Designed miniproteins, single chains. Designs and how they scored, part 40

Each design is a single chain, and the fold is of that chain. pLDDT is the mean over its residues in the fold that is shown.

## One batch from the design tools (miniprotein)

Design m1377
Fold by ESMFold2-Fast:
Structure m1377 (fold): chain A 109 residues (1-109)
Amino acid sequence: NAMEIIDKDFEEAIRKELERLGYSPEVIELVLEIHRKYGPLRALAVLRAVDILKRYGIPEEKILEFLRGVLEGKKSFDIEIAGKTIRVDVSSILGIREDEAKIDKVLAE
């Protein structure tokens, strides 16, 4: 099945790129599990969210907690930035650009 071959090539591409960017094996495996459970578009949305969180200095333990929450279908996730706690809707993170602007505003303070 051509689709099955494409999915396998996509998983290898995700793994190699995340390894090149210096992500831990634990982050890589959770992103791949999200790909297997929810498909490539959701995996790409999660990868983008992880890149944003890492760029903003969110510790890897919190990124792993976020990824596990997405995999388990959790509805909300708490992020601490500069001593402030931000509650983010997991479904909103995966679909809305407004969450990026909200994180940027917290860091500007």
Scores: mean pLDDT 68

Design m1378
Fold by ESMFold2-Fast:
Structure m1378 (fold): chain A 55 residues (1-55)
Amino acid sequence: PKATVEILDENKVRITTTGSSVTVKTVEGEVTVKSGTVLNIDDVLGLGEEYTIIN
């Protein structure tokens, strides 16, 4: 599934996806998160699938 990275206030991003979970590459390794998960932008290196960024 494709994911969307939504930039929130103060270095936070919300990752949304349609259907199943998305794999996020973080500074601590890869984690699988559900749609609506909020992460610190400094901890996120990328996603395991195609994504778009919205503000």
Scores: mean pLDDT 74

Design m1379
Fold by ESMFold2-Fast:
Structure m1379 (fold): chain A 94 residues (1-94)
Amino acid sequence: SFEEQARAELERARELLEEAREHIELFKKGINPEENRKKAVIKLSAAGLLAAAASFFAELSGNEELQKEAEELKEEFLKLSKEFDNIVAKEEAK
């Protein structure tokens, strides 16, 4: 069902977003910074795509709760993406 697809995509997006946060923290600490930066970019990109997919399936399902969860996840993704861009910009300015 579209609800099951929305829930599955939300779960995967949340997992990828958490993994991205871990790689961003390692990058900030200077632990394998090139590798952790690349992994953060990959995980964030994947999380964004899955959040968009979750939003699409939530709309098709007509489930307002899932639509709200998908919008909240998209906002969380955008916030983290902006924070990561700022962190990278500061490191490149050194």
Scores: mean pLDDT 89

Design m1380
Fold by ESMFold2-Fast:
Structure m1380 (fold): chain A 94 residues (1-94)
Amino acid sequence: SAAERAALDARFGEFLQRVGEALKERKVDLSNPEEVLKLLIETAAEFFRELGFSEEEVERLVKEIEERSKGKSTDEAFFAVLSVVVRRLAELAR
């Protein structure tokens, strides 16, 4: 529905804002793929905890991100993280 799409878009926008704030605060070296991926995983875990996810649900989310990011370039790992986040937010909006 339009309302479900609007809710998804708003939550995804909030996630992207938190990624930007975390990058600024933690002074992450953007040329280091491992540091970028770690920040994205930690930011996603915090974000979903605030949305009411249990620690077990957060652990499953982190594991899925790690599996999808394994052996990928920085850009591909970044898109894998965003894909997992969008899918989980879409499930939450339903």
Scores: mean pLDDT 79

Design m1381
Fold by ESMFold2-Fast:
Structure m1381 (fold): chain A 78 residues (1-78)
Amino acid sequence: ADELIEELERLLAEYEEYLIAEGADAAELEAGRAAAVAAVRKALANAASSPTLTEEEVLEKIKEEIKELKKLLEELKK
């Protein structure tokens, strides 16, 4: 679980580098990434107090977000 969150955070940071190069506010992007990571961690913590099926569903959602972010990065690299 933590490994998936760390990968998501890493990919978000990589995506932010492209946006910063285009003139986006680095502090605003960093705050947004921190909020997104915190929300994911909170969702997993809430799922840990529920049946395991809920936790698996959250993990699948994280995997889909990672997949979509990888597609965006590949398009930006082209």
Scores: mean pLDDT 72

Design m1382
Fold by ESMFold2-Fast:
Structure m1382 (fold): chain A 64 residues (1-64)
Amino acid sequence: SEEDERIERFEKVAKEALEGDPKTAIGVAKLALRAIRAGSTSPDHVARAEEVAKKIIEEAEKKL
């Protein structure tokens, strides 16, 4: 689905940034989550996006 593709896209971009630029990874995750919350009518899709974003942010914060 389009919502699943949106989650996959931001996860890929954020994970690519994690090694060299964890601040960018956090920014990507937060911006994508904001957009999904604003555009999605599905609580399930929002919840999945929140879980993905949370894991990325937690991993990035360990590298700061």
Scores: mean pLDDT 81

Design m1383
Fold by ESMFold2-Fast:
Structure m1383 (fold): chain A 59 residues (1-59)
Amino acid sequence: MEKENEEHVKKTLELGTKAAQKSPDKQKSLEAVEQGVKVTREFETERNRKKEEEELKKE
């Protein structure tokens, strides 16, 4: 796994958790964090797939 992508996920979780703790509506903030993590994971998967396809084309 790309270290850069892993740090993106960790940073997103940390910032989201801090924001959720300071929010008057913690439940909605936590749901937003969960959605953000899901989107980040999907983006990471798509990026890796395209990278592999590009590597194959260079051969």
Scores: mean pLDDT 68

Design m1384
Fold by ESMFold2-Fast:
Structure m1384 (fold): chain A 56 residues (1-56)
Amino acid sequence: SLEQSLRDALLSMGVPEPLAEKTAREVADTLSSISDRDKKNTLVVQAVNRAVEESK
């Protein structure tokens, strides 16, 4: 699933497990309300970058 793939990707980038799980879940839930593919891609990229920055 998208949530699991995002979680695994975040973990591989050094994001702590609780933050990775929370971010993946929030992104997956938010994507259900967005129809524009470009907006979905932007949201995923922004959420990943934010989680990585918070893990520093």
Scores: mean pLDDT 80

Design m1385
Fold by ESMFold2-Fast:
Structure m1385 (fold): chain A 74 residues (1-74)
Amino acid sequence: MEREKAIEEIKKKYDEMLKQTVLPEAKRLIEEGYKKAIELVKQGKLDEAYKVMDETKKRIEELQQKRVEEARAA
């Protein structure tokens, strides 16, 4: 995959995640993950960049699951 295409794809995915979340904690995780992923793409480490993106998604999903559990417990 070309570097420029990877940057565009990662930017689009992080932008989508940012638009879908209202949690300040999740927004911070998205911003940090985006910066790290783009740096990895610039270094030619595409696989590592996508792993960082997947890790960011997983952390956001964990925050969402925690909210669901808290709502059920209340």
Scores: mean pLDDT 77

Design m1386
Fold by ESMFold2-Fast:
Structure m1386 (fold): chain A 111 residues (1-111)
Amino acid sequence: MKEPEIDPARRAAVRAFVEALAKVFNIDTSGKSLAELAIKVYLKTYIDLGEEGALAMNQLLETVFAPLPLDEAAIRAAADRLVSILEKKGYTEQAKAVRAAVDAFLAAVRA
């Protein structure tokens, strides 16, 4: 398992983003590393949304963990895929929360 090296300038923003996703899926964030949280978010998405949702979550996490400079269009496209899956399955409020988390993350790293 490869732990992505995140630059210090955005590490706090990435942690906050993954914790926001964990909250959307009712995951306990206490005492967990960033890598452990990312894995738990992926696994919970698989349980709640199935393989399609888990793959969309993994794509979103990969774009957020990617080296600088960030591809905002790729992050937004990955988020839109996950949001579309959530909306199709009736998780409308969770879809809104994911959009809000992405917007907050992009604002923090673009500041």
Scores: mean pLDDT 81

Design m1387
Fold by ESMFold2-Fast:
Structure m1387 (fold): chain A 66 residues (1-66)
Amino acid sequence: SEVEQQMLRDAEQTRRLLPSLSPEELRLVARQARGVAEKARSLGFDRLAEALEELAREAERVAAEL
């Protein structure tokens, strides 16, 4: 799906920006990514859901190191 490919690209771009975000912004990214991942999984976009769950974990990891 073109939509899934675009969202995967957006998630990858966001992941690259994580080191430049504040702890509050990182926590927001993690919450939003988890919410979108649940919706993606319910629609059968498993690859997108996995990428968003990884983004959430990475954001939480970066926040914990600050």
Scores: mean pLDDT 87

Design m1388
Fold by ESMFold2-Fast:
Structure m1388 (fold): chain A 64 residues (1-64)
Amino acid sequence: MKATITVTGDKPAFDSAGRILRKGETFEGEVTAVSERDGFLTVTLADGTQILLDPAHTELKLEE
């Protein structure tokens, strides 16, 4: 499943490997899981990397 993550607010998104996405940036990747914890989304990529998303500051689009 392909995910498109867009940072729409001032809070950046970051992954478990230390990569940062800032406002106006978009990331695309293959996703194996999406889970919600304490109001945040955790997106697990096919390589095992996890991205933490604040839904107030990011948009997540999933494609088949």
Scores: mean pLDDT 78

Design m1389
Fold by ESMFold2-Fast:
Structure m1389 (fold): chain A 97 residues (1-97)
Amino acid sequence: MKMPKSFRKEEELLAAFEKDPANVDVILELILKYGMYENMGVKELAEKYRELALKGIEEIKDPQVKAELLEMLGYVYLAHGRGEEAKKLFAEAQKLR
């Protein structure tokens, strides 16, 4: 998957997610914002973007795309000490491949 060149403002990103929760580019940006806010120590915003990313991933119909998004989220979890949750996401991704 291609990384977004620039992030949308929160209002624009939330509006895009509401219109199409299965939009891969939107979900990818949500995963990246989760990691960014976790690195910044802004836990409330990190958790908000993490929950939205999970909801978006559930809406993905293509199992291979869903597996890739689960793996990306899992690596962000692993980087921030969420090893048990990361293992669960990786196991779910492996079942879809």
Scores: mean pLDDT 81

Design m1390
Fold by ESMFold2-Fast:
Structure m1390 (fold): chain A 71 residues (1-71)
Amino acid sequence: MRVTVQLTSSRIEDGILRGTGVASDGNRVSVMIDLETGAAVVLFDDTGEALLGKVVELREDGTVVVEGELV
């Protein structure tokens, strides 16, 4: 599964990007990305589902694309 997120806020601590934003389907999400490995978690705030995967794209405008599986 591929999810596109528009980050509304983010911070980087110890090589981990932590942010909140909105997925392309309108759902509110929390995102964690390991900037060294590209490992990513997207948590869907309203359902409690998590997407575990890899970052495919990270843009300066706050666009993040993650590919993974829902758990």
Scores: mean pLDDT 84

Design m1391
Fold by ESMFold2-Fast:
Parts: sequence; structure tokens; C-alpha cells
Structure m1391 (fold): chain A 65 residues (1-65)
Amino acid sequence: GAEEKAYEEALKILKELKEQGTKKLSRNQVELIAIELADKYGISVETAKRQVKRAAKEVGIEIVE
């Protein structure tokens, strides 16, 4: 479904960021990615934010204030 597609795209985005040396994401960066995914996949920002957080945990990127 749309949530799974958002999660898969979040994984791709975060893997690319990690490859570029990103170890931490701010909450503002998480929100910006979530807004973009929510618009693209027709899901809520809160649902997209959960997918970004799941992807960050899987990829090993810490979310900070």
C-alpha cells in the first residue's frame, strides 16, 4: 500500500544520506521528508513521519532535536 511505498522511499533517501556521511537527522529534517512523502503518496504527515522514523532505525541514523 501507500504506507509501504513511503517506507521504501524513506529507506532509499536515508541510505543515500548515510552514504554521504549523515549520522543524525534533526526533527525538522524528519518533518520535511515526511511532508514530501505524504504529498507524494497521499498519506497523512503523521503516517509518513512514522515511516521516516522506522527507516532511520533500520538504516542506523539517530534522530535528534
Scores: mean pLDDT 87

Design m1392
Fold by ESMFold2-Fast:
Structure m1392 (fold): chain A 85 residues (1-85)
Amino acid sequence: MIEELLRKAKELVSKLKNKEAREKALELIEKALEALREGDYQAALDYLAEAAQVIADNTDQSDPLAFEAEVLLTMAIMGLTVTLL
């Protein structure tokens, strides 16, 4: 369930130490959830890709919470991509 993966990702992201990355990624994940509710899978993919990039660019890559959030976002992106095929 993609929505469940995104809810778990939001929980992990909310615990990130970098405030800018945390706030921006949470905003993007929420926009992705909204796009999914509207059936706009392309917009959801775009928001999730941007969220993953924000985490990668703005957090310590050795942070296990950042890594776990990136994994969950990648799983959601793959699930949406398969759904669009």
Scores: mean pLDDT 80

Design m1393
Fold by ESMFold2-Fast:
Structure m1393 (fold): chain A 108 residues (1-108)
Amino acid sequence: SEKERLLRLAIETAREVNRASMSDDPAQAAEHLRRAAELLREMGLDRSAARLDAAADVMATGSKAAGLEATAAALGEASGEATERDIMAGASLGVGAISAAVAKLALR
């Protein structure tokens, strides 16, 4: 079902963002964010995915705080974009998992 698909993609996006947050290697952190951006594209959130790719570029410079701030902004955009494209329960569940990733970023 679309609901199960979106939830799965959102959970995987959250996992990749958490891996980026936990990494002390800027290049590895950036790769995790780029993987998360690919997952956002699979959800049809192309604008948010592009913003997350930009956050990955910031993360790759070693500016972890700025990279995490850019990541939080990209995930906030993803929530808005998901609402614009599909306000059905499936998208709402996916957005919830992304919001959990943002909450984890606030602890770093």
Scores: mean pLDDT 76

Design m1394
Fold by ESMFold2-Fast:
Structure m1394 (fold): chain A 61 residues (1-61)
Amino acid sequence: MSDLEKGERLGALGAALGGEGRGEEGYQVGMIGSKLADKAGDKETAEKAREAGEKARQGLA
């Protein structure tokens, strides 16, 4: 799986974990996905993964 595909899938997983009330895990997964997508040069996917992680964390704040 490419770094971009990993970034996309980790962003989606972060959002799913946030929806289940696992906001800290969703935040960590989303941030990892964002870094992988950014490394692959896809800023849009990186921003989506970061946003998913931040939203997951906000559910616990």
Scores: mean pLDDT 76

Design m1395
Fold by ESMFold2-Fast:
Structure m1395 (fold): chain A 68 residues (1-68)
Amino acid sequence: SHMRRQRLLDYARELARERGLSDRDIAALERAVGDLFDLNPDMPEEEMLEIVDRLVKQLVLLEQQRAA
C-alpha cells in the first residue's frame, strides 16, 4: 500500500530530523527505507519500524565518527 510506504518514510524522516542527521544522510535513509518496503512486501510494520530505528542509530554513529 502506498499509504503504508508513505507512513514508513514519514516516520523515518521525522526520526532522522529529530536526531539531527544531515540532509544527505536523510536522503540515503529514505532510499534504504523505500527499498526495505518495496523488497519485503510481507514484512510486518512493527518489524519494519524496528529496522528503521536501527538504521537511524547506525547513521547517527557514522556521523559522530565522521565529526571526530
Scores: mean pLDDT 86

Design m1396
Fold by ESMFold2-Fast:
Structure m1396 (fold): chain A 79 residues (1-79)
Amino acid sequence: SAEELIEKGRELVRKGRELIERAEKEEDPIKATGLRLLGLGYATEGYLLAKRALRLAEEEGDEEGVERAREVIEEAGSL
């Protein structure tokens, strides 16, 4: 369902943000790079799930689902 994809996408974007924030505080440049790449990977997966949720919500006429999916897309795009 669109709701399940929105929640999974939100979780992945949150995990991505946490990893990117950890990368910014990491003094070891190799570890920092690894954390940043992993974080971007999670954010990308969350973005793709949210894009799929947006399509499903639009097809179903679920205006609340459309709004929530757009919020996750916007959050992922800010990383």
Scores: mean pLDDT 88

Design m1397
Fold by ESMFold2-Fast:
Structure m1397 (fold): chain A 87 residues (1-87)
Amino acid sequence: SLLDGFRAFAAVVENDPATVAAINAAARALNQQYEAGKITREEMDAQFLATVRALLTAAGYSAATVDAVVALLETLLRTERRREEEQ
């Protein structure tokens, strides 16, 4: 559920600053490629989600926790894109 994803993500943010820093660095690098016209918005979002999955897995989080966090982030990114496309 989104609540399970939110709780899992909140726990990562509270307890794992190194993984959060790595996720933020990846987000900035992908956004720079998008702003430079090298990748599409959809490619940026897909690569970001894949990178989050890889970083959480490498940090030792369970598959269930990784799936819950990625599902939450995918839902948020998809909702934001749909709102932008309607305007």
Scores: mean pLDDT 85

Design m1398
Fold by ESMFold2-Fast:
Structure m1398 (fold): chain A 66 residues (1-66)
Amino acid sequence: MENLTEQIILKALELLEKGKEKELSDKEKEEAIKYLLKNTNISEEGLNSMSNKEVGALYEALKEVL
């Protein structure tokens, strides 16, 4: 699980650097956080502290890694 979470974080950083992420709405962010909590070991507090843009990048990275 930690290795998968690390891959998702690294991919999300790459997407953010390249400007390929999509900024989520607040509702989309809530749904993405639920999915990220189920499939990664990132803390709920950590995810809630992130911007809609950062959560969007993590969600796109998760879809690419899975």
Scores: mean pLDDT 78

Design m1399
Fold by ESMFold2-Fast:
Structure m1399 (fold): chain A 65 residues (1-65)
Amino acid sequence: DAEIAEAAKRIAEELAKEPEVVSVETRGDEVVVTLDASPTRTTALALRGIALAIEEGRLSIKVEF
């Protein structure tokens, strides 16, 4: 779905602005976020909050560190 893929790209752009995020990749309707350093629980919670706040019922977000 092109609409979902476009939403994923926008979410990736926002997540890339976070100081603990090293890289963000979009894969169809999935956003993969890579954290080079072990994030604090605060950073992990922030990323989780963003995922929940955006109409993610059809979008997957993975956090990797």
Scores: mean pLDDT 61

Design m1400
Fold by ESMFold2-Fast:
Structure m1400 (fold): chain A 68 residues (1-68)
Amino acid sequence: GPVAEEVAALSREAVELLKKTKDPQLRKEIRDLIHEFHERLVAATTPEQIRAAIDEARKRLEELKKKS
């Protein structure tokens, strides 16, 4: 469904950013984003919590892209 597709797209974009990034500190920030996003999705018990996790991860990913 649309939520699963958004999660898959965001995860793919984060992994692709990690593959293109050579700076150790930025790589750590991208890995931390991937890890925290996964933990928030696993902990989510409501659709609202899933949406909040996706929206926050998207905002953080866009900020990390600006640093690349």
Scores: mean pLDDT 86

Design m1401
Fold by ESMFold2-Fast:
Structure m1401 (fold): chain A 71 residues (1-71)
Amino acid sequence: MSKKEQLLELIKEAAKAYSEGNFTLMHAKLQEIADLAAGDKRVQQAIVEFVNLLNKGSSPEEVVKKFKELL
């Protein structure tokens, strides 16, 4: 699996965890993304946008789409 595919799967899992109210799992998946993408400013920016979209009440589908566009 490519790095981009791994990052996309992790963001989907984080978004799903958020929709299920499992914030512990969501934070764990966001940490896995940060570790996998250590030093990648583009992915760091994508994580910031992910958190902003969740705070605005965006759907999991919208969050995944936005993250994919930033990769």
Scores: mean pLDDT 77

Design m1402
Fold by ESMFold2-Fast:
Structure m1402 (fold): chain A 69 residues (1-69)
Amino acid sequence: MEERGLFGARRMRELMAQGMSVEEAAKQARVASGFPAVPEGERKEILKEIADKLREIGDQIQKELEERR
């Protein structure tokens, strides 16, 4: 995980050295570092859990905003 972050940063630096802008180099490095770190089956379960948690957080924020009004 951390090693992939370092790989992305290194790739971005290489692209910048070749004349790419910071924004463009970061975008391409992000794509390159976007390698799936987990098996697809496990990734699907993790993504579902993350989606469920994000939905719960959204509901909680909406409730708090409604109570604050």
Scores: mean pLDDT 63

Design m1403
Fold by ESMFold2-Fast:
Structure m1403 (fold): chain A 96 residues (1-96)
Amino acid sequence: SKEDILNYVNEKLKNSSFSSNTKNKLKNFVLNSKLNLSRKKLLVDLLVNSNLSESTINTVLEFLNKTTNEEDINEVLDLLAGGADDEDLLTYLKSL
């Protein structure tokens, strides 16, 4: 499954304007995260197709690497799926 998720991320990032730093953080996240494969793919799709700043994307990835709380993970995914902007996500993450 590590090869499958890496191939998925690489394809999604191929046409992305993200910096090499952000691309590497996303790849490292999907390799090391305890999220299941479906949630990893969903997160990659949501972040790559978002209008979020790279700073906010990096903050979200750092948060998800540190948390094991399923309610917090689900809320972040729901916010991303709902089209949350930088202010929405950063406000939520600072509240935790």
Scores: mean pLDDT 85

Design m1404
Fold by ESMFold2-Fast:
Structure m1404 (fold): chain A 68 residues (1-68)
Amino acid sequence: ASLSEEELELAAERARELAPSLATLSEKQMRDVARAGAELADQLGLLAGLSGEEAARKAAMVTAAVSG
């Protein structure tokens, strides 16, 4: 995925807000889930043309959606 570590952390935090069940995960599990969500968002073309924070937000939405 094209997201930086800081952007992945922002995506993880936002995903936790959207799906509070994710707050029970360890740091490693959260990073793995956020990275998988970011990769899926990238494969769906949702990250194309977005700035870092907007990319993190889209990744968070996808991460939350696949967690439910």
Scores: mean pLDDT 76

Design m1405
Fold by ESMFold2-Fast:
Structure m1405 (fold): chain A 79 residues (1-79)
Amino acid sequence: ELEELAERAARAAVELAQRASDEQVQETFDAEAAVAAAMPGGQEAAELIRRAREALLAGDTEAATEELREAILRALEVL
């Protein structure tokens, strides 16, 4: 199920990000948002990735997981 796959991927990404420095989180998420924005219809996914970054930097892992789940789900929907 796409929703389950997106949730698992988002949780794994958030767990990995929690072990990284704030600089690494910002650099990685900004790069991924740029890649998403370059894809057809990727602007919304890019915005969700940026929101996930803000949530992670604020320590809100629940919000970060939800934003990433939505970004991944949207990416899977257009494939």
Scores: mean pLDDT 77

Design m1406
Fold by ESMFold2-Fast:
Structure m1406 (fold): chain A 68 residues (1-68)
Amino acid sequence: MSLSEIIEEALNLGSKLQQAIKNKDVEAIKEQIAKLKEFLPKVAPFPSLVKELEDLIAQGEKAIEEAK
């Protein structure tokens, strides 16, 4: 996977998680968090992107807790 492909996939996964959070779809949020966590090792060389994705995962986890 090229550098551009890694960045594009990270943005795509982040966008899907943001949409799931907006829709308050707990199952979709769980699925997107799992996919982002699986993808995080591939973006490890880009600290700013890792931080952005970790912040999104935290937002998703908070949305799940608030839905309980």
Scores: mean pLDDT 81

Design m1407
Fold by ESMFold2-Fast:
Structure m1407 (fold): chain A 63 residues (1-63)
Amino acid sequence: DRLEEAVRKIKAWLAEVGFSVEWLLEELRKAREKGIPGVSSLAKAVGLSPSLLSRALRVLEAE
């Protein structure tokens, strides 16, 4: 499942860089409030398409 793999890649990247899922979701919320596209740079960092990243982030928000 591509979505399940994407969620795992995000969690693995966060563990590698020493940040939490909660930190990531809060940073993306702040970027949205400032009108800054927060997902483009993250998609490049984790090797995911922006569409797949957006769907994976919704899964993480629902956890």
Scores: mean pLDDT 74

Design m1408
Fold by ESMFold2-Fast:
Structure m1408 (fold): chain A 86 residues (1-86)
Amino acid sequence: MEIVVKIRGDTVRIFARGLTPEQREELIKFVKSLKPEKLLVEIRGNELVISARGLTDEQIEELIEHIKTLKPDELVIVKDGKKTVL
């Protein structure tokens, strides 16, 4: 399971591959609970793409911590062009 989180200003894009159906629903539900101004969810086979706009820095941090609970084999965070591998 691999997750990439790209953050640019108040926009967050999550690219997730190899999630179970339960993990996908849980992640989508969590992002919805943050009440983003705009939310786009695309599901294709084993790939999930979530784009959320209007999240605060605190909400983005909460989202990253939630993603860590999914125990991805690889977690990559790209914030304002700076890459961190976890």
Scores: mean pLDDT 82

Design m1409
Fold by ESMFold2-Fast:
Structure m1409 (fold): chain A 74 residues (1-74)
Amino acid sequence: PLPEITDEDLEHAAALYRALAAQSTDPVVKAQYERYARLFEELRNDPSATTEQVLEAIKRAMEEARKALEEAAA
């Protein structure tokens, strides 16, 4: 069975990208993170999104967010 994706997981992903946007000084990078935050908010509210699409989007976004945070912390 696939792991369960909860509304809380989507809210956490959106919050993480909003935090990254707030920490970014580059307006292009800031806009990109704001776009990802909106994507996760929309996925949380879209019942037509498949579990596969949600899982793939979360995985890719969380991986990118973690990498960006590690680079920012260095």
Scores: mean pLDDT 70

Design m1410
Fold by ESMFold2-Fast:
Structure m1410 (fold): chain A 84 residues (1-84)
Amino acid sequence: MNHLSEEQRKRARELLDEVTRIVHMIMDLAVAKSANAPQEEIEKLEKEIFEAAKEAVKKFRPEAVAESLEEAMQLLTEVEEEIL
């Protein structure tokens, strides 16, 4: 059952904060693109998003979480296709 320690809850909050920050950066990029911002500003925002995502992956090791989710989705799809 999902009894998280205080340390695990802190880690989860840090991950949520980092994901929220990246989402805000993506929204800023979308606004910049819709406003036809200079290419240099768009490239700067894209680079900042990439660096933030890279740091999040490094800090929280979300590649293992991402792989687990991808494997679970693949297995679910295969089961649905075999039943139909």
Scores: mean pLDDT 68

Design m1411
Fold by ESMFold2-Fast:
Structure m1411 (fold): chain A 112 residues (1-112)
Amino acid sequence: GELPKEVILRAIAIMLRAIGIIFDAELLKEKEGVPEELVRLIIEAAREVIRAARYLLDGDTRKAIELARKAIELAKKAKELAKKYGHPKAVKLAEEVIRLAKEIIELAKELE
């Protein structure tokens, strides 16, 4: 791959934070009683961010954008449920997923 070093480092950082979000979501379920349905949505959204970053590293900008948009849709659903259940930490995790997915879209567009 002939990707700029900054893009590679940013994609890796996004993947590492998304992995951290999966871990944080599991801890919210175990320690703070956050509903499993909400935790599952956050984890699935974070997994789509990881997949999007992997496709970005492979130079597949179209697939990266597609998966990042899917992550945003899942994270928006998680955010609304988190607000309904009154779980501000889950709202924060969902917002972090949306931010990471938007960063992937921005990086992918810069490569076009």
Scores: mean pLDDT 90

Design m1412
Fold by ESMFold2-Fast:
Structure m1412 (fold): chain A 84 residues (1-84)
Amino acid sequence: SHMDKAAAEIRRLIEQEASVELLIERIGRSPHLSPAQKEELIAALRKAAAEIPEEELTARNVLRRALDYVRDPRLREILRRALE
């Protein structure tokens, strides 16, 4: 499913220790997320990144905090699976 592929893509970015900038770029180009899901997730990631100290600014930490700002239940499920 698109949800499983989106979760796998995000998990791979966490495993590769992607920068927040690369994470945002790859999410923006994902064929497995709707335009609305991309917009919501990128906004949540930018907000989360602004609230995390530079020394703790990892893809995993940003995605965990972004969950506090994501409202779409399918997007929340994608992030939950990616963070497992």
Scores: mean pLDDT 88

